# Designed miniproteins, single chains, continued (5), part 13

Each design is a single chain, and the fold is of that chain. pLDDT is the mean over its residues in the fold that is shown.

## One batch from the design tools (miniprotein)

Design m16420
Fold by ESMFold2-Fast:
Structure m16420 (fold): chain A 73 residues (1-73)
Amino acid sequence: MNKLDAELLAIHQRPITSISEAQAALDRAEAIHREIEKLFKENPSMDSMKLLMFATGVIQDVELQLKRLEAAS
């Protein structure tokens, strides 16, 4: 398992209960996505493509949670 995959899974599994937590999770997920995108450009593979898709999914989930928290504020 790639270290970046494990970090994304940890973000995805961690409960988000505040706007601050959602923003921190989004910032971290976006940073990891940037690293994965760089790896994909340098060495394209099915594994790096799947990892890039997973990172995109985690970002979308956190963005949805952030929007819900902002709507409640």
Scores: mean pLDDT 81

Design m16421
Fold by ESMFold2-Fast:
Structure m16421 (fold): chain A 80 residues (1-80)
Amino acid sequence: DLDALLADQERVLPLVKKAKEAEEKGDYETAAKYLEEAYKLSTVPSSRADLLEELAKVYKKAGKYEKAKEYEEKAKKERA
């Protein structure tokens, strides 16, 4: 598990950083794209759930509440 988690972090952290930078600039569309890319590269359920929770937050900030709720529900299933 630790080796899988470390490999997952190496793949997703650069994209998560770019997403956070875009989010800080108010570019929620670009932030969501980077988080979606990170989610596709992630293979660890807890990491995938974290990325889906971040996607939900980004969509809430973008005013897309139904999309945010969809990702929150998906994150709960991934984490359960």
Scores: mean pLDDT 81

Design m16422
Fold by ESMFold2-Fast:
Structure m16422 (fold): chain A 90 residues (1-90)
Amino acid sequence: MPVTPAQKALVVRQMDAIYTIVAPSLSPEDQAKLEELRKQIEAATTTEEVLELLRQLDELAERLYKEGKISELQYKSVKNLIDMVRSALA
């Protein structure tokens, strides 16, 4: 399904929020991976593409948390923001 303008605006806002929460804690290499994924999510035109990329973002967040690169609070905040986007796309 095509992403609506309202859904796109929400995706962009939530991706900016996620980046702001975790990027300061990350190495340049991990920041680059997050930025690449953020750009792909923001550029996606279908709901299916956004959901697939959000799954990859979830996996990245879990990896960063398991490696001790982000706090439990940062991890839970990211998960909540991803869930808000998923709910809006349903």
Scores: mean pLDDT 85

Design m16423
Fold by ESMFold2-Fast:
Structure m16423 (fold): chain A 98 residues (1-98)
Amino acid sequence: LKEKLKEAFRLLDEGKYAEARRLLDEIQTEVDAQIASVQKRIEKARQEGNEEELKKAIDELFDLGAIHLAVATIRVVLDKELEKLPPDEQARVQAELA
């Protein structure tokens, strides 16, 4: 996920806005799935009294939360960069994302 975030930022920096947004959507889908998995592991660890697994799962949840926030932040930057483009160029990027 961190390497995909770096790639999304690189694409954004290179002006490849449609590709950057598609990669951010992919990262978001992966993060959401992993968060759901970790939440189930937390509940199981709580029910079993497994303190070691609970700590591990909570640490993973914090890492995933940081990635989720990073995706949201990069999306805001992407949207602001798109607003700076001429209307015809904005329409082209939006068409690529449809």
Scores: mean pLDDT 82

Design m16424
Fold by ESMFold2-Fast:
Structure m16424 (fold): chain A 98 residues (1-98)
Amino acid sequence: EDIERAERYAEKAEEYAKKGDGKKAGLYASLGGSYAAKAALDNPSPDDSERAKRAAERAMEAATRAAKLGTGDGAVYATGGAIAGIGGAITAELMAKR
């Protein structure tokens, strides 16, 4: 459930990053990272932890790309999304090792 949300939001972050919309890319990356972290904290299977980690990594990469291309507020929001994605990926990785 939360994994599917993380994957969907990561996909939206990638879509908006390609369009140069840093603000929306950052928003969806933050959502993707947050849901990935939540899924990882719910003591998922190793396969589900890997899915959550991949979703968070995709969200982070999309937001980072948008931050590099954006200026002003868009770049700030995209940077926030990248940080959220990093947090989700770290959380998922730590849970996968247990």
Scores: mean pLDDT 73

Design m16425
Fold by ESMFold2-Fast:
Structure m16425 (fold): chain A 89 residues (1-89)
Amino acid sequence: MTAQQVADILNSKDPELLKKNLPGVGPIEARFIVKYLIGAEVVGDKLVVTFKGGIDPKTVENVLNDIGLKGAKAEQVGDKIVATVPVKE
């Protein structure tokens, strides 16, 4: 699966597509993504995933790693949480 395909699936915010296409996504992970995800974008060789603020960046990092986006690192940027995932096409 390409980084762009992963971004498209995340941006769908469809819990059934998330569970079908991403490893490790169960009902809890799908609900978290649908509730808190703002968007996902491919920037060079990285996937940038933006979430609503007010949540712990470590929680975002753990969820992304659990759903197969290994090496995800999340930080608070203003009023949002921005995670960067190294992805190779």
Scores: mean pLDDT 82

Design m16426
Fold by ESMFold2-Fast:
Structure m16426 (fold): chain A 100 residues (1-100)
Amino acid sequence: MAELVEIEVELPSLGDSTGSDAARKMIEAVEEAKKLVEEGKKAKVTIRITAYTDLEKQAAERLLKQAEKQLKAAGAEFEGILRYDEGKARRQKLLEALKR
């Protein structure tokens, strides 16, 4: 069975940094996945981005669409996580901390 390599990338908030940083991280993940596929491995890329405004959401959707197209062309699997509830994440982290 071909080895599956999972690449997880968290993009910076588009409101707190330049879009060039988010785009660079996305491109790096795509290029790494392409190299893995060329080596005969299977690659899955998960990209996470948090949007706090409608404008950020639109920009994030555009970046994720671009990544999806490039990864599919390379023969890799893609999973995009566009919106994240910070309150839910904080709640889960608190419960995990209380467990241990």
Scores: mean pLDDT 70

Design m16427
Fold by ESMFold2-Fast:
Structure m16427 (fold): chain A 80 residues (1-80)
Amino acid sequence: SPAEFARQAVEEARKQKLSELLAAAASYYLTGASLMEISKATGIPVGLLSRTYGASRDHIEQALKQGITSPVDIARYLDA
């Protein structure tokens, strides 16, 4: 499910000391789930998730153009 996908991405980002916010924003983009669904799954406030996505959307799209398709790897790319 999109919720489980986002939850796993955020947990993996946490383990790797990457941005949980960027992993959640990338999961939102990749799954097409609602911001509320991703917010509930990850515990990240919907307003913070929305602002993070707005700030990072173009960079998420650039990561995908480079062949980076996982939310954790997108978070790593954007944290560089």
Scores: mean pLDDT 87

Design m16428
Fold by ESMFold2-Fast:
Structure m16428 (fold): chain A 95 residues (1-95)
Amino acid sequence: MDPQPSPEQREEAIRHLEEAKEVLRAAGSPDAPILIRALERAIEAVKSGDAFEAEVALSFALATLEIALKYTEDEAAREAIERARELVLKAREAL
């Protein structure tokens, strides 16, 4: 087993994921509820302290954001999705 993330690392990751949710919510895109739900699952996985569950949930959130970006034409929504993706990558880097 890889070492479990510290409480400080998990708190930092959760902060980045919460910011990603707010960025997506502020953009008001039709896909925001689906993307926010993926981020909520990632937050729960990080809170569980299981490194494998956290990696799976974060990877799923990243894949979902990448798919949404391919099918989003609104520039403000695209910018919000890219910003959320950067924040998810920072969350993964913190773990």
Scores: mean pLDDT 82

Design m16429
Fold by ESMFold2-Fast:
Structure m16429 (fold): chain A 86 residues (1-86)
Amino acid sequence: SVTVQGEVRRLPDGRYQGTATVTLSEAADQAAVSFVDEEGRILGVIPLPTDAATHQASFVSPRPIARVEARVKRGGKVTVVTAELR
């Protein structure tokens, strides 16, 4: 019930812009997306709206972004969905 897509692009100033598109098929209690490097370090976390919709988040990093991780809580359960960036 959660899907995630991610993209990364290099900006003219040498920074990296990551974009995550997260689709919730059902409303959630909490939702956020993390932008993560190759070593698994969290570079930034952006809260998402929790309604059943497609949500987009963007983050600019001075370091390369390797993946995005969407974390969605509903009741007592947490779902984590990951998209690798190229």
Scores: mean pLDDT 87

Design m16430
Fold by ESMFold2-Fast:
Structure m16430 (fold): chain A 84 residues (1-84)
Amino acid sequence: ATVVVRAVFENREQAEEAAKRMEKAAKEVDGLLSIRVEIREEDGKYVVTVTAEFENRELAEEAAERMKSLAEYSGAESVEVEVR
């Protein structure tokens, strides 16, 4: 199962810190198979996209919830989460 978290930040420092926290949270969930973290500047904002693959949907949903909470605590203007 794959988790995609997309979080939008006002500044690069917030985005970089959030990316680091979300990556750490995903890695702390057992059954992580792969992870990709991207930071892109878009219309004067910073978009963090975390794509993480897990052995099953339950682990993916746990990671998604943790990453969403951390993005929100890090000052994200918006957070979108998709579990496939």
Scores: mean pLDDT 86

Design m16431
Fold by ESMFold2-Fast:
Order: sequence, then C-alpha cells, then structure tokens
Structure m16431 (fold): chain A 87 residues (1-87)
Amino acid sequence: LSDEIRQDILVSMAQIVLSVSKLSAPAIAKAIADGDTASVLAEADSYLHLSDILREQASKSSGEAKEALQATADTLKAQADALRAAA
C-alpha cells in the first residue's frame, strides 16, 4: 500500500472507533447508575487497552493519520480515567 492510502485507512479506523465508543455511552451510564462496578471497570480496561494500541499505531504514522490516532487515544484514556473514578 502507498503511504497515502495507508494514512487514509488509519484515519477512517480512528473515526469508526470514536463512533462505536459513543454508541456504548447509554449502556455505560446505566451500569454506573445500577452500581455495576465490575462492568464499569471492565469497560475502562477495554478503553485503556484500545488507547495503547492506537498510540502505538500513531508512533508509526505521520501527518493526518498520526493526529487522528493520537486524538482518539487521548479521548479513550480520558474516558477510561473518568469511568475508573465513577466506579
């Protein structure tokens, strides 16, 4: 693959990950309200793991792809930190 095509794919993947995260928000809010600490912590761990994967890909990328992956990783880490605080 050319670097340009690879970067476009990585940007698209970052956007898909953010969209999927937003779709999970109502279920997470319900788990917090129900006191389901185990589910909240499991979701936080999932977000941290995904953040680490995206940061690694960002370190191997440049330009727009690197920016998109880093921004998504930062968002997931912030959400994970908030979930751990709520649990």
Scores: mean pLDDT 74

Design m16432
Fold by ESMFold2-Fast:
Structure m16432 (fold): chain A 75 residues (1-75)
Amino acid sequence: SETERAAEEAAREAQELLDEILALKPSDEEIKEINEIVGEYQRRVAEAIAAGDAEAARAAMEELTEALRAKLEEL
């Protein structure tokens, strides 16, 4: 489905951004903040999937990629 493909693309982008952030050797404090962001959005994705709401899952993954882009710009 289109929504499923969009969610997969967003998940891939999130992973690529996370890998780029980690390559910059962030501090323990920055890693904690990143983990809190990732954990919150992963929880929202899991809840959306459990509810059968593919659109909510896609939106949560897209919000995660935006949050990670913002963190990358701060580093």
Scores: mean pLDDT 79

Design m16433
Fold by ESMFold2-Fast:
Structure m16433 (fold): chain A 83 residues (1-83)
Amino acid sequence: SDLQKFLKILEEAKKKIEETADRGVEAGLSLQQIQDEIDKIRDEAVKKLEKEVPKLANVGKFELDRIASEIYVRAAKRLRERR
């Protein structure tokens, strides 16, 4: 169903963004580099939603923006705590 595809795309994107942010922090990447990697994953997930679940793509974009923002804030905090 469209709802199952939507939820799967969001869950896979969230996991990938979290893993990418964690890896970036551990590798000592700059906050800007981490943001660029997160934005790339978010944009790829939005394109996938537009292709596979176009009716929910706008809702999914807002949810992905929220997820990416929360993970970015956590990454920024972790980088500050390492100094």
Scores: mean pLDDT 86

Design m16434
Fold by ESMFold2-Fast:
Structure m16434 (fold): chain A 62 residues (1-62)
Amino acid sequence: EEGLAVLRRALADHRRQLENYRKELETATGDEKAEVQRRIKRLETSIAGLEAAIADLEAYLA
């Protein structure tokens, strides 16, 4: 119960940050653009991990 709620909140927060970084990427230039792209890739990896963890926990609780 609590664990699933925490993971879902983390996923929502990470997705919101991803959208903010994608918006920044549209205006970023040079080295800043490269750094934003690196942050996006790391965040996408974290989101994938959270989605997998949520799916596993939901399957276990079903």
Scores: mean pLDDT 83

Design m16435
Fold by ESMFold2-Fast:
Parts: sequence; structure tokens; C-alpha cells
Structure m16435 (fold): chain A 81 residues (1-81)
Amino acid sequence: ALAEALARAKALLPEAAAEVEALAAGIEAALAGKAAGDEAAFRAGLERAVAAARALYERAREAGREEEAERALGLLDEAFA
């Protein structure tokens, strides 16, 4: 499920594929930290995810593809629900 969502999100925004991967990795790290009771790891993962999301939106804005960025974020949000 997550792997499919990640592949689809990268296909929607190939110019921001690295940012999509970084966002997913940040969310996974945050969730792993939360499951382990590691608050520092949880916060570090969230911080990386937020930074990646901002970079993704900036890259999409430069390309005129904000709608694709919104769809990509929606796919990842559903996968982590």
C-alpha cells in the first residue's frame, strides 16, 4: 500500500521525486519513534517530513504543478492513515 502510494506520488511529480521520498521517510521515522515511545525520534521524523513537504510544494510551484503536489500529498496521507 505505502510502496504503491509512493510510486504513484513520484509519477505525479517526477521533478520532486526526491522530496516525495524524503517526506515518506520522515513520516515513517516519526511513526516508528511514536510506536517505540521515542519522543525525540518522533519529533525529528516530523521535522524532516515538514521540511520535505515544504520543499515539495516549492518545487511544484516552480514547475506550475501545485495540483499534482496536492494529489501526491493526498496519496501519502491515505497510505499512512
Scores: mean pLDDT 81

Design m16436
Fold by ESMFold2-Fast:
Structure m16436 (fold): chain A 55 residues (1-55)
Amino acid sequence: MEEAKKIIEEAKKNPEKAQELGDRYIMDGAVEMLKKLGREEEAEKLRQDYEKYLS
């Protein structure tokens, strides 16, 4: 999904935006989609950044 890619791109460029982009479950869905697309490194980076800001 293009939306998942856009979320990851914006979160990478602006980690703080990860908080504004949505709830944890939305992020988890985007991360899983990225992994299926073969972008595991970015999926885990996004996941860690999001988790860091939630904590």
Scores: mean pLDDT 66

Design m16437
Fold by ESMFold2-Fast:
Structure m16437 (fold): chain A 83 residues (1-83)
Amino acid sequence: MADREHLERSAIRALLESMRAGNVEGALQSLRDLLIASGVSPEQAEEIVERHRSAIEQAIRQRDEERLRELAREITEEGFRAR
């Protein structure tokens, strides 16, 4: 999962699935796992995901698919810079 586009698509999928399930903690864990699999350290993955926690929670509660797609792109970009 070294490709940025692949990470972004996986992050979008994880966030949309978590929105449908109403599972914020599952979304955050999936994002951490995806970042780590892409070469981000566990510490950096935790920091990146935690910074976006409130935005992810709000977007999931509001079922804002467009905002979740934007958050997936932002998290992917931060993760690739942290590698």
Scores: mean pLDDT 84

Design m16438
Fold by ESMFold2-Fast:
Structure m16438 (fold): chain A 94 residues (1-94)
Amino acid sequence: MAEKLREEAVALARAAPASDDPGREMARAIGALFAAYGALVEEEAARIKAENPTWSTREALLKAIEKVRPEMLKWIREMEEAYRAAVAEAEAAA
């Protein structure tokens, strides 16, 4: 689930420079990326809880947030790179 939302965010960012409202499309891309982050945290928390049945849901969530932080930073960079590449393509076509 998180992966599909991440792919949606990247696709929206890639389409943004050529759209009628690049700002609005980038806002949508960022929203999709944060939805992906939420899904990733939920998936990781469920995994941690399954591996550590004695842990509380709160402990599992805190650990999940820590563990997924590096992946979220990679996804932000991926979205930025997609937008940057699309801007270069749009400028070359003008």
Scores: mean pLDDT 82

Design m16439
Fold by ESMFold2-Fast:
Structure m16439 (fold): chain A 103 residues (1-103)
Amino acid sequence: SEALARMQAVAESLSPEEKAVVRAILEKEGVTEPDLPGLSPLLSDLAQAYRALSSRLASRGLREMTEEDLARAIQELTGASRALAEAVARKLMEFHRIALSAS
């Protein structure tokens, strides 16, 4: 699907440092599930990190996902710098917009 191709492009656009933050999110959120069937490992990691953070923000009573709330959650969870957390938050927001348009 076009949405899946766009999501893959977001995953492939992650720098090595941003990929490390995504992996840290999965580790800190206790995501031990294998790669999602039919997805590349990188897209699976991004999708699972997105789901984990979306659930975390929802549990805090946040009705809408914002880049600022994502960046703050990433910093609190992983200890990443503000700039790096903001960069990952931008990629997750891009993924979020594609996911909403595909549902």
Scores: mean pLDDT 81

Design m16440
Fold by ESMFold2-Fast:
Structure m16440 (fold): chain A 102 residues (1-102)
Amino acid sequence: GSIFAKIAKEHIDAIKKLVPILGKWGEEMLKRAEELSKDLSPEALGEIHRITREAIKKAAEVNPDIKKALELTDKALEYFKNGDFEKWKKYSEEAQKLFDKV
């Protein structure tokens, strides 16, 4: 299977989870990401990534669990940069649990 198709699917699945929080804007962004996924160019994947990032940020403004998940993801990234892979894993798993509640 194509690694690009897998990446696109993971991003689209993330947007799908956020649609109940984002409403009509989320539905429109999901449709746009699904159309872009038919063209697995680097440009299309970059736009899918951008849409997903904006959807998460917008959902974080109104959903405390997503806000906390985003904060934990940022904290995990700082631990990763500092070579603390145990704390990176811990905080990444905590963030994923909060996203899974959506």
Scores: mean pLDDT 84

Design m16441
Fold by ESMFold2-Fast:
Structure m16441 (fold): chain A 67 residues (1-67)
Amino acid sequence: SKVDEAIELAREAVRLSEEGRFDEARRVMEEMEKRFSIEELREALARAQRTDVRVAAALAEVIKRLE
């Protein structure tokens, strides 16, 4: 689903940030802004909040840029 895809891309952005690859993490988040609706990202955030706070934080950042 698109929600699962958004969670996996957010997880990739977290992984890149933890590796110090901040420019690549930013590009992943910018790609998420283009690929997903705000509704899809909000659903992904709601699911991620129950499993991984870092993934949820990345999703919240993408949502803020679309608002």
Scores: mean pLDDT 87

Design m16442
Fold by ESMFold2-Fast:
Structure m16442 (fold): chain A 81 residues (1-81)
Amino acid sequence: AKELIERLEELAKESEDPEVKEELLGLAELVRRLESDPNGKEMAEAALKALEEKLADPKASHREIAEAVMKAMVEAAQKAK
């Protein structure tokens, strides 16, 4: 979880759009809360994978990265429950 939080906070610092910055910081906060969730490991792993895949795409915007991370967490939560 720590690596994912640090990467999301770094992307937020680099973002020029205040809405995207807020979304990325919100995602970092959600990931911190996963430490207390029994399914948090699976959700964090899915989110980190989505982040790494989007970062490998030079055309991906910070907004698209944030959306991919959120989608991966939601899908992992549904699959784990």
Scores: mean pLDDT 78

Design m16443
Fold by ESMFold2-Fast:
Structure m16443 (fold): chain A 77 residues (1-77)
Amino acid sequence: MEKVEKILKEIREKAAETDPQGVSERLQKVLDEADAKGLSDEEKAELLVELIKEMFGLSEEEEKLLLEALKKALEEE
């Protein structure tokens, strides 16, 4: 969890400096499109990780950690 928290903190800091509204709109659009396509929670997690990677640049290790964390969060709900 600590490594994921660090990644999320860096993402939040970059979003706050660049375009916090644009980040929120992009995330919402991806979720809306996923819901319209009837994608699973696992597929939604993969799309979110891909979007974050494109926006902020993630290493392969960071991508895997974030994907695992999002999958667990979706499973718990």
Scores: mean pLDDT 70

Design m16444
Fold by ESMFold2-Fast:
Structure m16444 (fold): chain A 90 residues (1-90)
Amino acid sequence: EVEEKLAEFREASDRLVEAIQAGNVDEAKEAALRFLKLANEISGDPRAIPVLEEARDRVAEAGNASTDFDVQAIATLVLIGLTIALKAAR
């Protein structure tokens, strides 16, 4: 089950990064909610650490490249939630 949740999280990470890069605020909001839900579900497992760290770096890069203020704000909120998830996994 953990491996299945890790795969779902990777898929959610891809969708979130794509939404941020597209500058689609509504899609980024929906993707962010799913991403954070899955991050919290896997955060209790140390095997999630490298996956959460990769996702953090990808979201930070996509957010920094965005020219849309609302999309940047969503990326920032996601990074805060991901930092909490990483602390829980350690």
Scores: mean pLDDT 83

Design m16445
Fold by ESMFold2-Fast:
Formats: C-alpha cells, sequence, structure tokens
Structure m16445 (fold): chain A 90 residues (1-90)
C-alpha cells in the first residue's frame, strides 16, 4: 500500500505557499482564484479557491519515495510548504 497525502494536507500546504509568495505572485493567485466557484456543484470557500489557484499556477506531481507518495512542484516554496503540511499529519 502507498500512503497518499490527504486533500486537507494538500489544501493546508498550498495555503501556506500562498502566504509565502511575493505580492505579484499573490495578485496572480487571487486573479486565478476568481475562476473557482464550485466543485462538483458545491460552493468553494475562499481558502479552497486560493489553493486551487496556487495549484493551477504551480502544478504538483506525486513521486514515490520509500513507500510514500511525496508531492513536488517546480516552485521550491510550494514543494517545501506541501511537505511541511504532510509532515505535521500522521
Amino acid sequence: SVLLPSPQDILDGLLRAYEKLDEEEKKRVEEIAKRYRLSDGEPLTEEERLAYAVLELYPITFEPRDGLVVPRSDNPLVTDSLNEAVRRQR
């Protein structure tokens, strides 16, 4: 079996990444977030919209490492924030 990060871990990591972005990158994320209103017919929270926007701007991939699946992004700040969020969970 492979241990996947939970959706909540990914959400938390993406939000932490957003907080660490510079003002220009935050502005881009906020503009993209306006496009995200619903997921499967349910309204998204502001936090979920920001997280989806970060994911669109900085796509993540999952790589296997020692029986775990580790999230990775081309932006090291996003990668570090995701891995920090995952490490806080069991």
Scores: mean pLDDT 74

Design m16446
Fold by ESMFold2-Fast:
Structure m16446 (fold): chain A 54 residues (1-54)
Amino acid sequence: SENMKKALYNALLAMGFSDEEAQEFVDLYQKLLEEGLSPVEAYLKAMKRILAKK
């Protein structure tokens, strides 16, 4: 869990997202997992949300 959050956060920074955007992604990804979404579905929904601002 902790290692996954760190990896996702760093990957988003490497892709050119801001610290704020990367934090928003990680927070949303966790929330979606808690709501019962699969990791792949949670990832895709969180990514779609932050990309909508670009």
Scores: mean pLDDT 82

Design m16447
Fold by ESMFold2-Fast:
Structure m16447 (fold): chain A 77 residues (1-77)
Amino acid sequence: ELEKVVEEAREWIEKNFDPETAELIKQAIDEIANAKSLKEVREIVRKFWEEIKDKVTDEQMKKIAELLSKILKVKRS
């Protein structure tokens, strides 16, 4: 269920990032959840990664990528 996965992702993000960084990640999640095509998703992810890469560690970036992948799998279902 997309809504449940998005809620779990938002909760994890709020606990693990400062409020400003958390808002950027939550915005990207919302955009991905509302995207109409895989091409649009790729553009959103590319822009998001350019914005976030200087604000998070490599380990955090990997975890964010896992969460986004999980959202995309549920969205395709």
Scores: mean pLDDT 79

Design m16448
Fold by ESMFold2-Fast:
Structure m16448 (fold): chain A 85 residues (1-85)
Amino acid sequence: MLEEVRERLDRYVEALKEMLEWVLKESEDEELKERAREALKELPALREETYAALPTLDLEELLAQLDEVLAKLPEQVEKFKEQVK
C-alpha cells in the first residue's frame, strides 16, 4: 500500500509539473506565470515532505482519494487550459 500511494503521488506530481510548464509556455498572464514558477520550485520539497509523512497517514483513505483525484485530473486540466487561453 505505501508503494502504491507513492506511485499515485508521483503520477499526480508529474501531471502538475506538466500543467505548470504548459502555463509558462502558453499563458500570457504574468501573474499566473509567476505563480506557476513558484509552484514548480516548491513541488520537489512538497513531494519529499509528503513522502516522509506517509507512514503516519491513513494510507487506505489516501489511496482512495488519490485514485479519485487522478481519475478526474485530465478533465480538470483541460478545463484549466481552456480558462487560461
Scores: mean pLDDT 77

Design m16449
Fold by ESMFold2-Fast:
Structure m16449 (fold): chain A 95 residues (1-95)
Amino acid sequence: SMEEEENAREGLENTLKDVKEALKLLEENPTEELKEAVREGLLRNWPLIEEALEKATSEEDKPLKRELLEALIELARKVGREDIVEKAEELLEKL
């Protein structure tokens, strides 16, 4: 529905903000404790992120999805979540 698409877009925007914040924190203070927290957070939140990416079907959402997927790939690589890197790369190729 249109409401689901609008909520998905907001979810993606909020996720992008959180991912960018995590990337900044890892650059400023790259501790193993922070890496573990981000690693667990990515695993926990991935199903919700994937659902939001699927529901945001508008052509106008493609730049946001691309930016989010690129940021997620960078974050996942920094914390050693190769499974998330692979999934995000597959979704990026479908855009």
Scores: mean pLDDT 85

Design m16450
Fold by ESMFold2-Fast:
Structure m16450 (fold): chain A 89 residues (1-89)
Amino acid sequence: MKKEKEIEELGRKLDEALKKGDLKEAEELRKKMIELAKETTGEMSPENKKGLEDFIKYGNEAIKAAAKEIIEKGMGNSAAGTILLEEAS
C-alpha cells in the first residue's frame, strides 16, 4: 500500500500543475505515477494488471483533455474566452 500513497501524492501535485497550466510539469508527474504503478504490478493478477492498463489509459486521456482545454482556453481568451464571466479589477 506504500506505492498507492506515493501515487496519490503525485496525483495531488499533478492536479496542482494542471491548475497552474504547467503541462510540462503535469506530464513529468504523470510519467512518474505510471512508473510507480508499473513497479506495483510485479505481483498482480491478470485482473489487477488490466486495472493498471486502464489507469495508464485514463492518465493519458486526462492529460490530453487537460492540454486541449488549456490550449483552447488560452487561444480562445481573445474570442470565446472573453465571453466568460471575469473581471480584471
Scores: mean pLDDT 53

Design m16451
Fold by ESMFold2-Fast:
Structure m16451 (fold): chain A 69 residues (1-69)
Amino acid sequence: LTPDEFSELLHRALEEGRITPEEALAVAYVLFAGASYEKVAKLFGISPETVRRLVERALEALGLTEEDL
């Protein structure tokens, strides 16, 4: 999966309301910025477990698994 392909999937999912902006930002930080769940949690003011759930929901909505990353 290329950054361009991921951006297209993410944009479409946001446009269709399949993911939230928060879920989109969380998965983008993890995948493109290489941020840990702990770093994203600090940025959002939430727990790392919540970040993990946001990323999981985003990936599911995009039709992706950890293996696609």
Scores: mean pLDDT 78

Design m16452
Fold by ESMFold2-Fast:
Structure m16452 (fold): chain A 73 residues (1-73)
Amino acid sequence: SLTEQLIKRIKEVEKEAENLSPEERRKLMVQAIADALITIGDELDKAIERLKKEGLPFSKENLDKVIEEMEKE
């Protein structure tokens, strides 16, 4: 899931930041969250493109189905 990917990345960055100052840690965390949100956006864009290609209407049910199919490929 997108939430699991975000949590995993945050935990990886926390481990990298454990020896940094509080200010440097905050800056690193903010950058990592921004990068993760961009990656999540790219995956959503791919799913939307697939919906358009398949001729499916934009809905949560169709989006979830397409994302699940992409994860199995």
Scores: mean pLDDT 73

Design m16453
Fold by ESMFold2-Fast:
Structure m16453 (fold): chain A 68 residues (1-68)
Amino acid sequence: MSPLVEKVKQMVKEGKSVEEFERFLRDAVRAGVSREDIAQAFIVLAKAGFSVEDLRRLGEVVREERAK
Protein backbone atom coordinates (compact mmCIF):
# COMPACT_ATOMS: atom_id res chain seq x y z
CA MET A 1 0.00 0.00 0.00
CA SER A 2 1.26 3.53 -0.74
CA PRO A 3 2.82 5.64 2.08
CA LEU A 4 0.06 8.23 1.54
CA VAL A 5 -2.74 5.68 2.08
CA GLU A 6 -1.03 4.26 5.20
CA LYS A 7 -0.69 7.80 6.64
CA VAL A 8 -4.38 8.53 5.90
CA LYS A 9 -5.40 5.31 7.71
CA GLN A 10 -3.30 6.34 10.73
CA MET A 11 -4.78 9.87 10.74
CA VAL A 12 -8.31 8.36 10.67
CA LYS A 13 -7.44 6.15 13.69
CA GLU A 14 -6.05 9.24 15.49
CA GLY A 15 -9.33 11.14 14.87
CA LYS A 16 -7.76 13.96 12.83
CA SER A 17 -10.08 16.80 11.78
CA VAL A 18 -11.32 17.63 8.25
CA GLU A 19 -9.07 20.74 8.39
CA GLU A 20 -6.02 18.53 9.08
CA PHE A 21 -6.96 16.30 6.12
CA GLU A 22 -7.32 19.45 3.94
CA ARG A 23 -3.75 20.51 4.79
CA PHE A 24 -2.41 16.96 4.40
CA LEU A 25 -4.01 16.42 0.97
CA ARG A 26 -2.94 19.90 -0.23
CA ASP A 27 0.66 19.12 0.79
CA ALA A 28 0.43 15.68 -0.88
CA VAL A 29 -0.74 17.23 -4.19
CA ARG A 30 2.10 19.80 -3.99
CA ALA A 31 4.57 16.95 -3.38
CA GLY A 32 3.42 15.27 -6.61
CA VAL A 33 1.52 12.30 -5.15
CA SER A 34 -0.27 10.31 -7.89
CA ARG A 35 -3.97 10.63 -8.72
CA GLU A 36 -4.35 6.91 -7.92
CA ASP A 37 -2.94 7.33 -4.39
CA ILE A 38 -5.22 10.34 -3.75
CA ALA A 39 -8.22 8.32 -5.03
CA GLN A 40 -7.31 5.43 -2.67
CA ALA A 41 -7.08 7.93 0.22
CA PHE A 42 -10.64 9.12 -0.54
CA ILE A 43 -11.88 5.49 -0.52
CA VAL A 44 -10.34 5.10 2.97
CA LEU A 45 -12.06 8.30 4.18
CA ALA A 46 -15.44 7.21 2.75
CA LYS A 47 -15.14 3.78 4.44
CA ALA A 48 -14.22 5.56 7.70
CA GLY A 49 -17.62 7.34 7.61
CA PHE A 50 -16.67 10.83 6.41
CA SER A 51 -19.77 12.74 5.28
CA VAL A 52 -20.50 13.50 1.61
CA GLU A 53 -20.08 17.22 2.45
CA ASP A 54 -16.63 16.65 4.03
CA LEU A 55 -15.51 14.45 1.11
CA ARG A 56 -16.74 17.12 -1.36
CA ARG A 57 -14.78 19.81 0.55
CA LEU A 58 -11.60 17.68 0.48
CA GLY A 59 -12.12 16.94 -3.23
CA GLU A 60 -12.41 20.69 -3.98
CA VAL A 61 -9.12 21.30 -2.11
CA VAL A 62 -7.35 18.64 -4.22
CA ARG A 63 -8.88 19.98 -7.48
CA GLU A 64 -7.94 23.61 -6.66
CA GLU A 65 -4.34 22.69 -5.76
CA ARG A 66 -3.93 20.65 -8.99
CA ALA A 67 -5.24 23.62 -11.03
CA LYS A 68 -2.25 25.73 -9.91
Scores: mean pLDDT 83

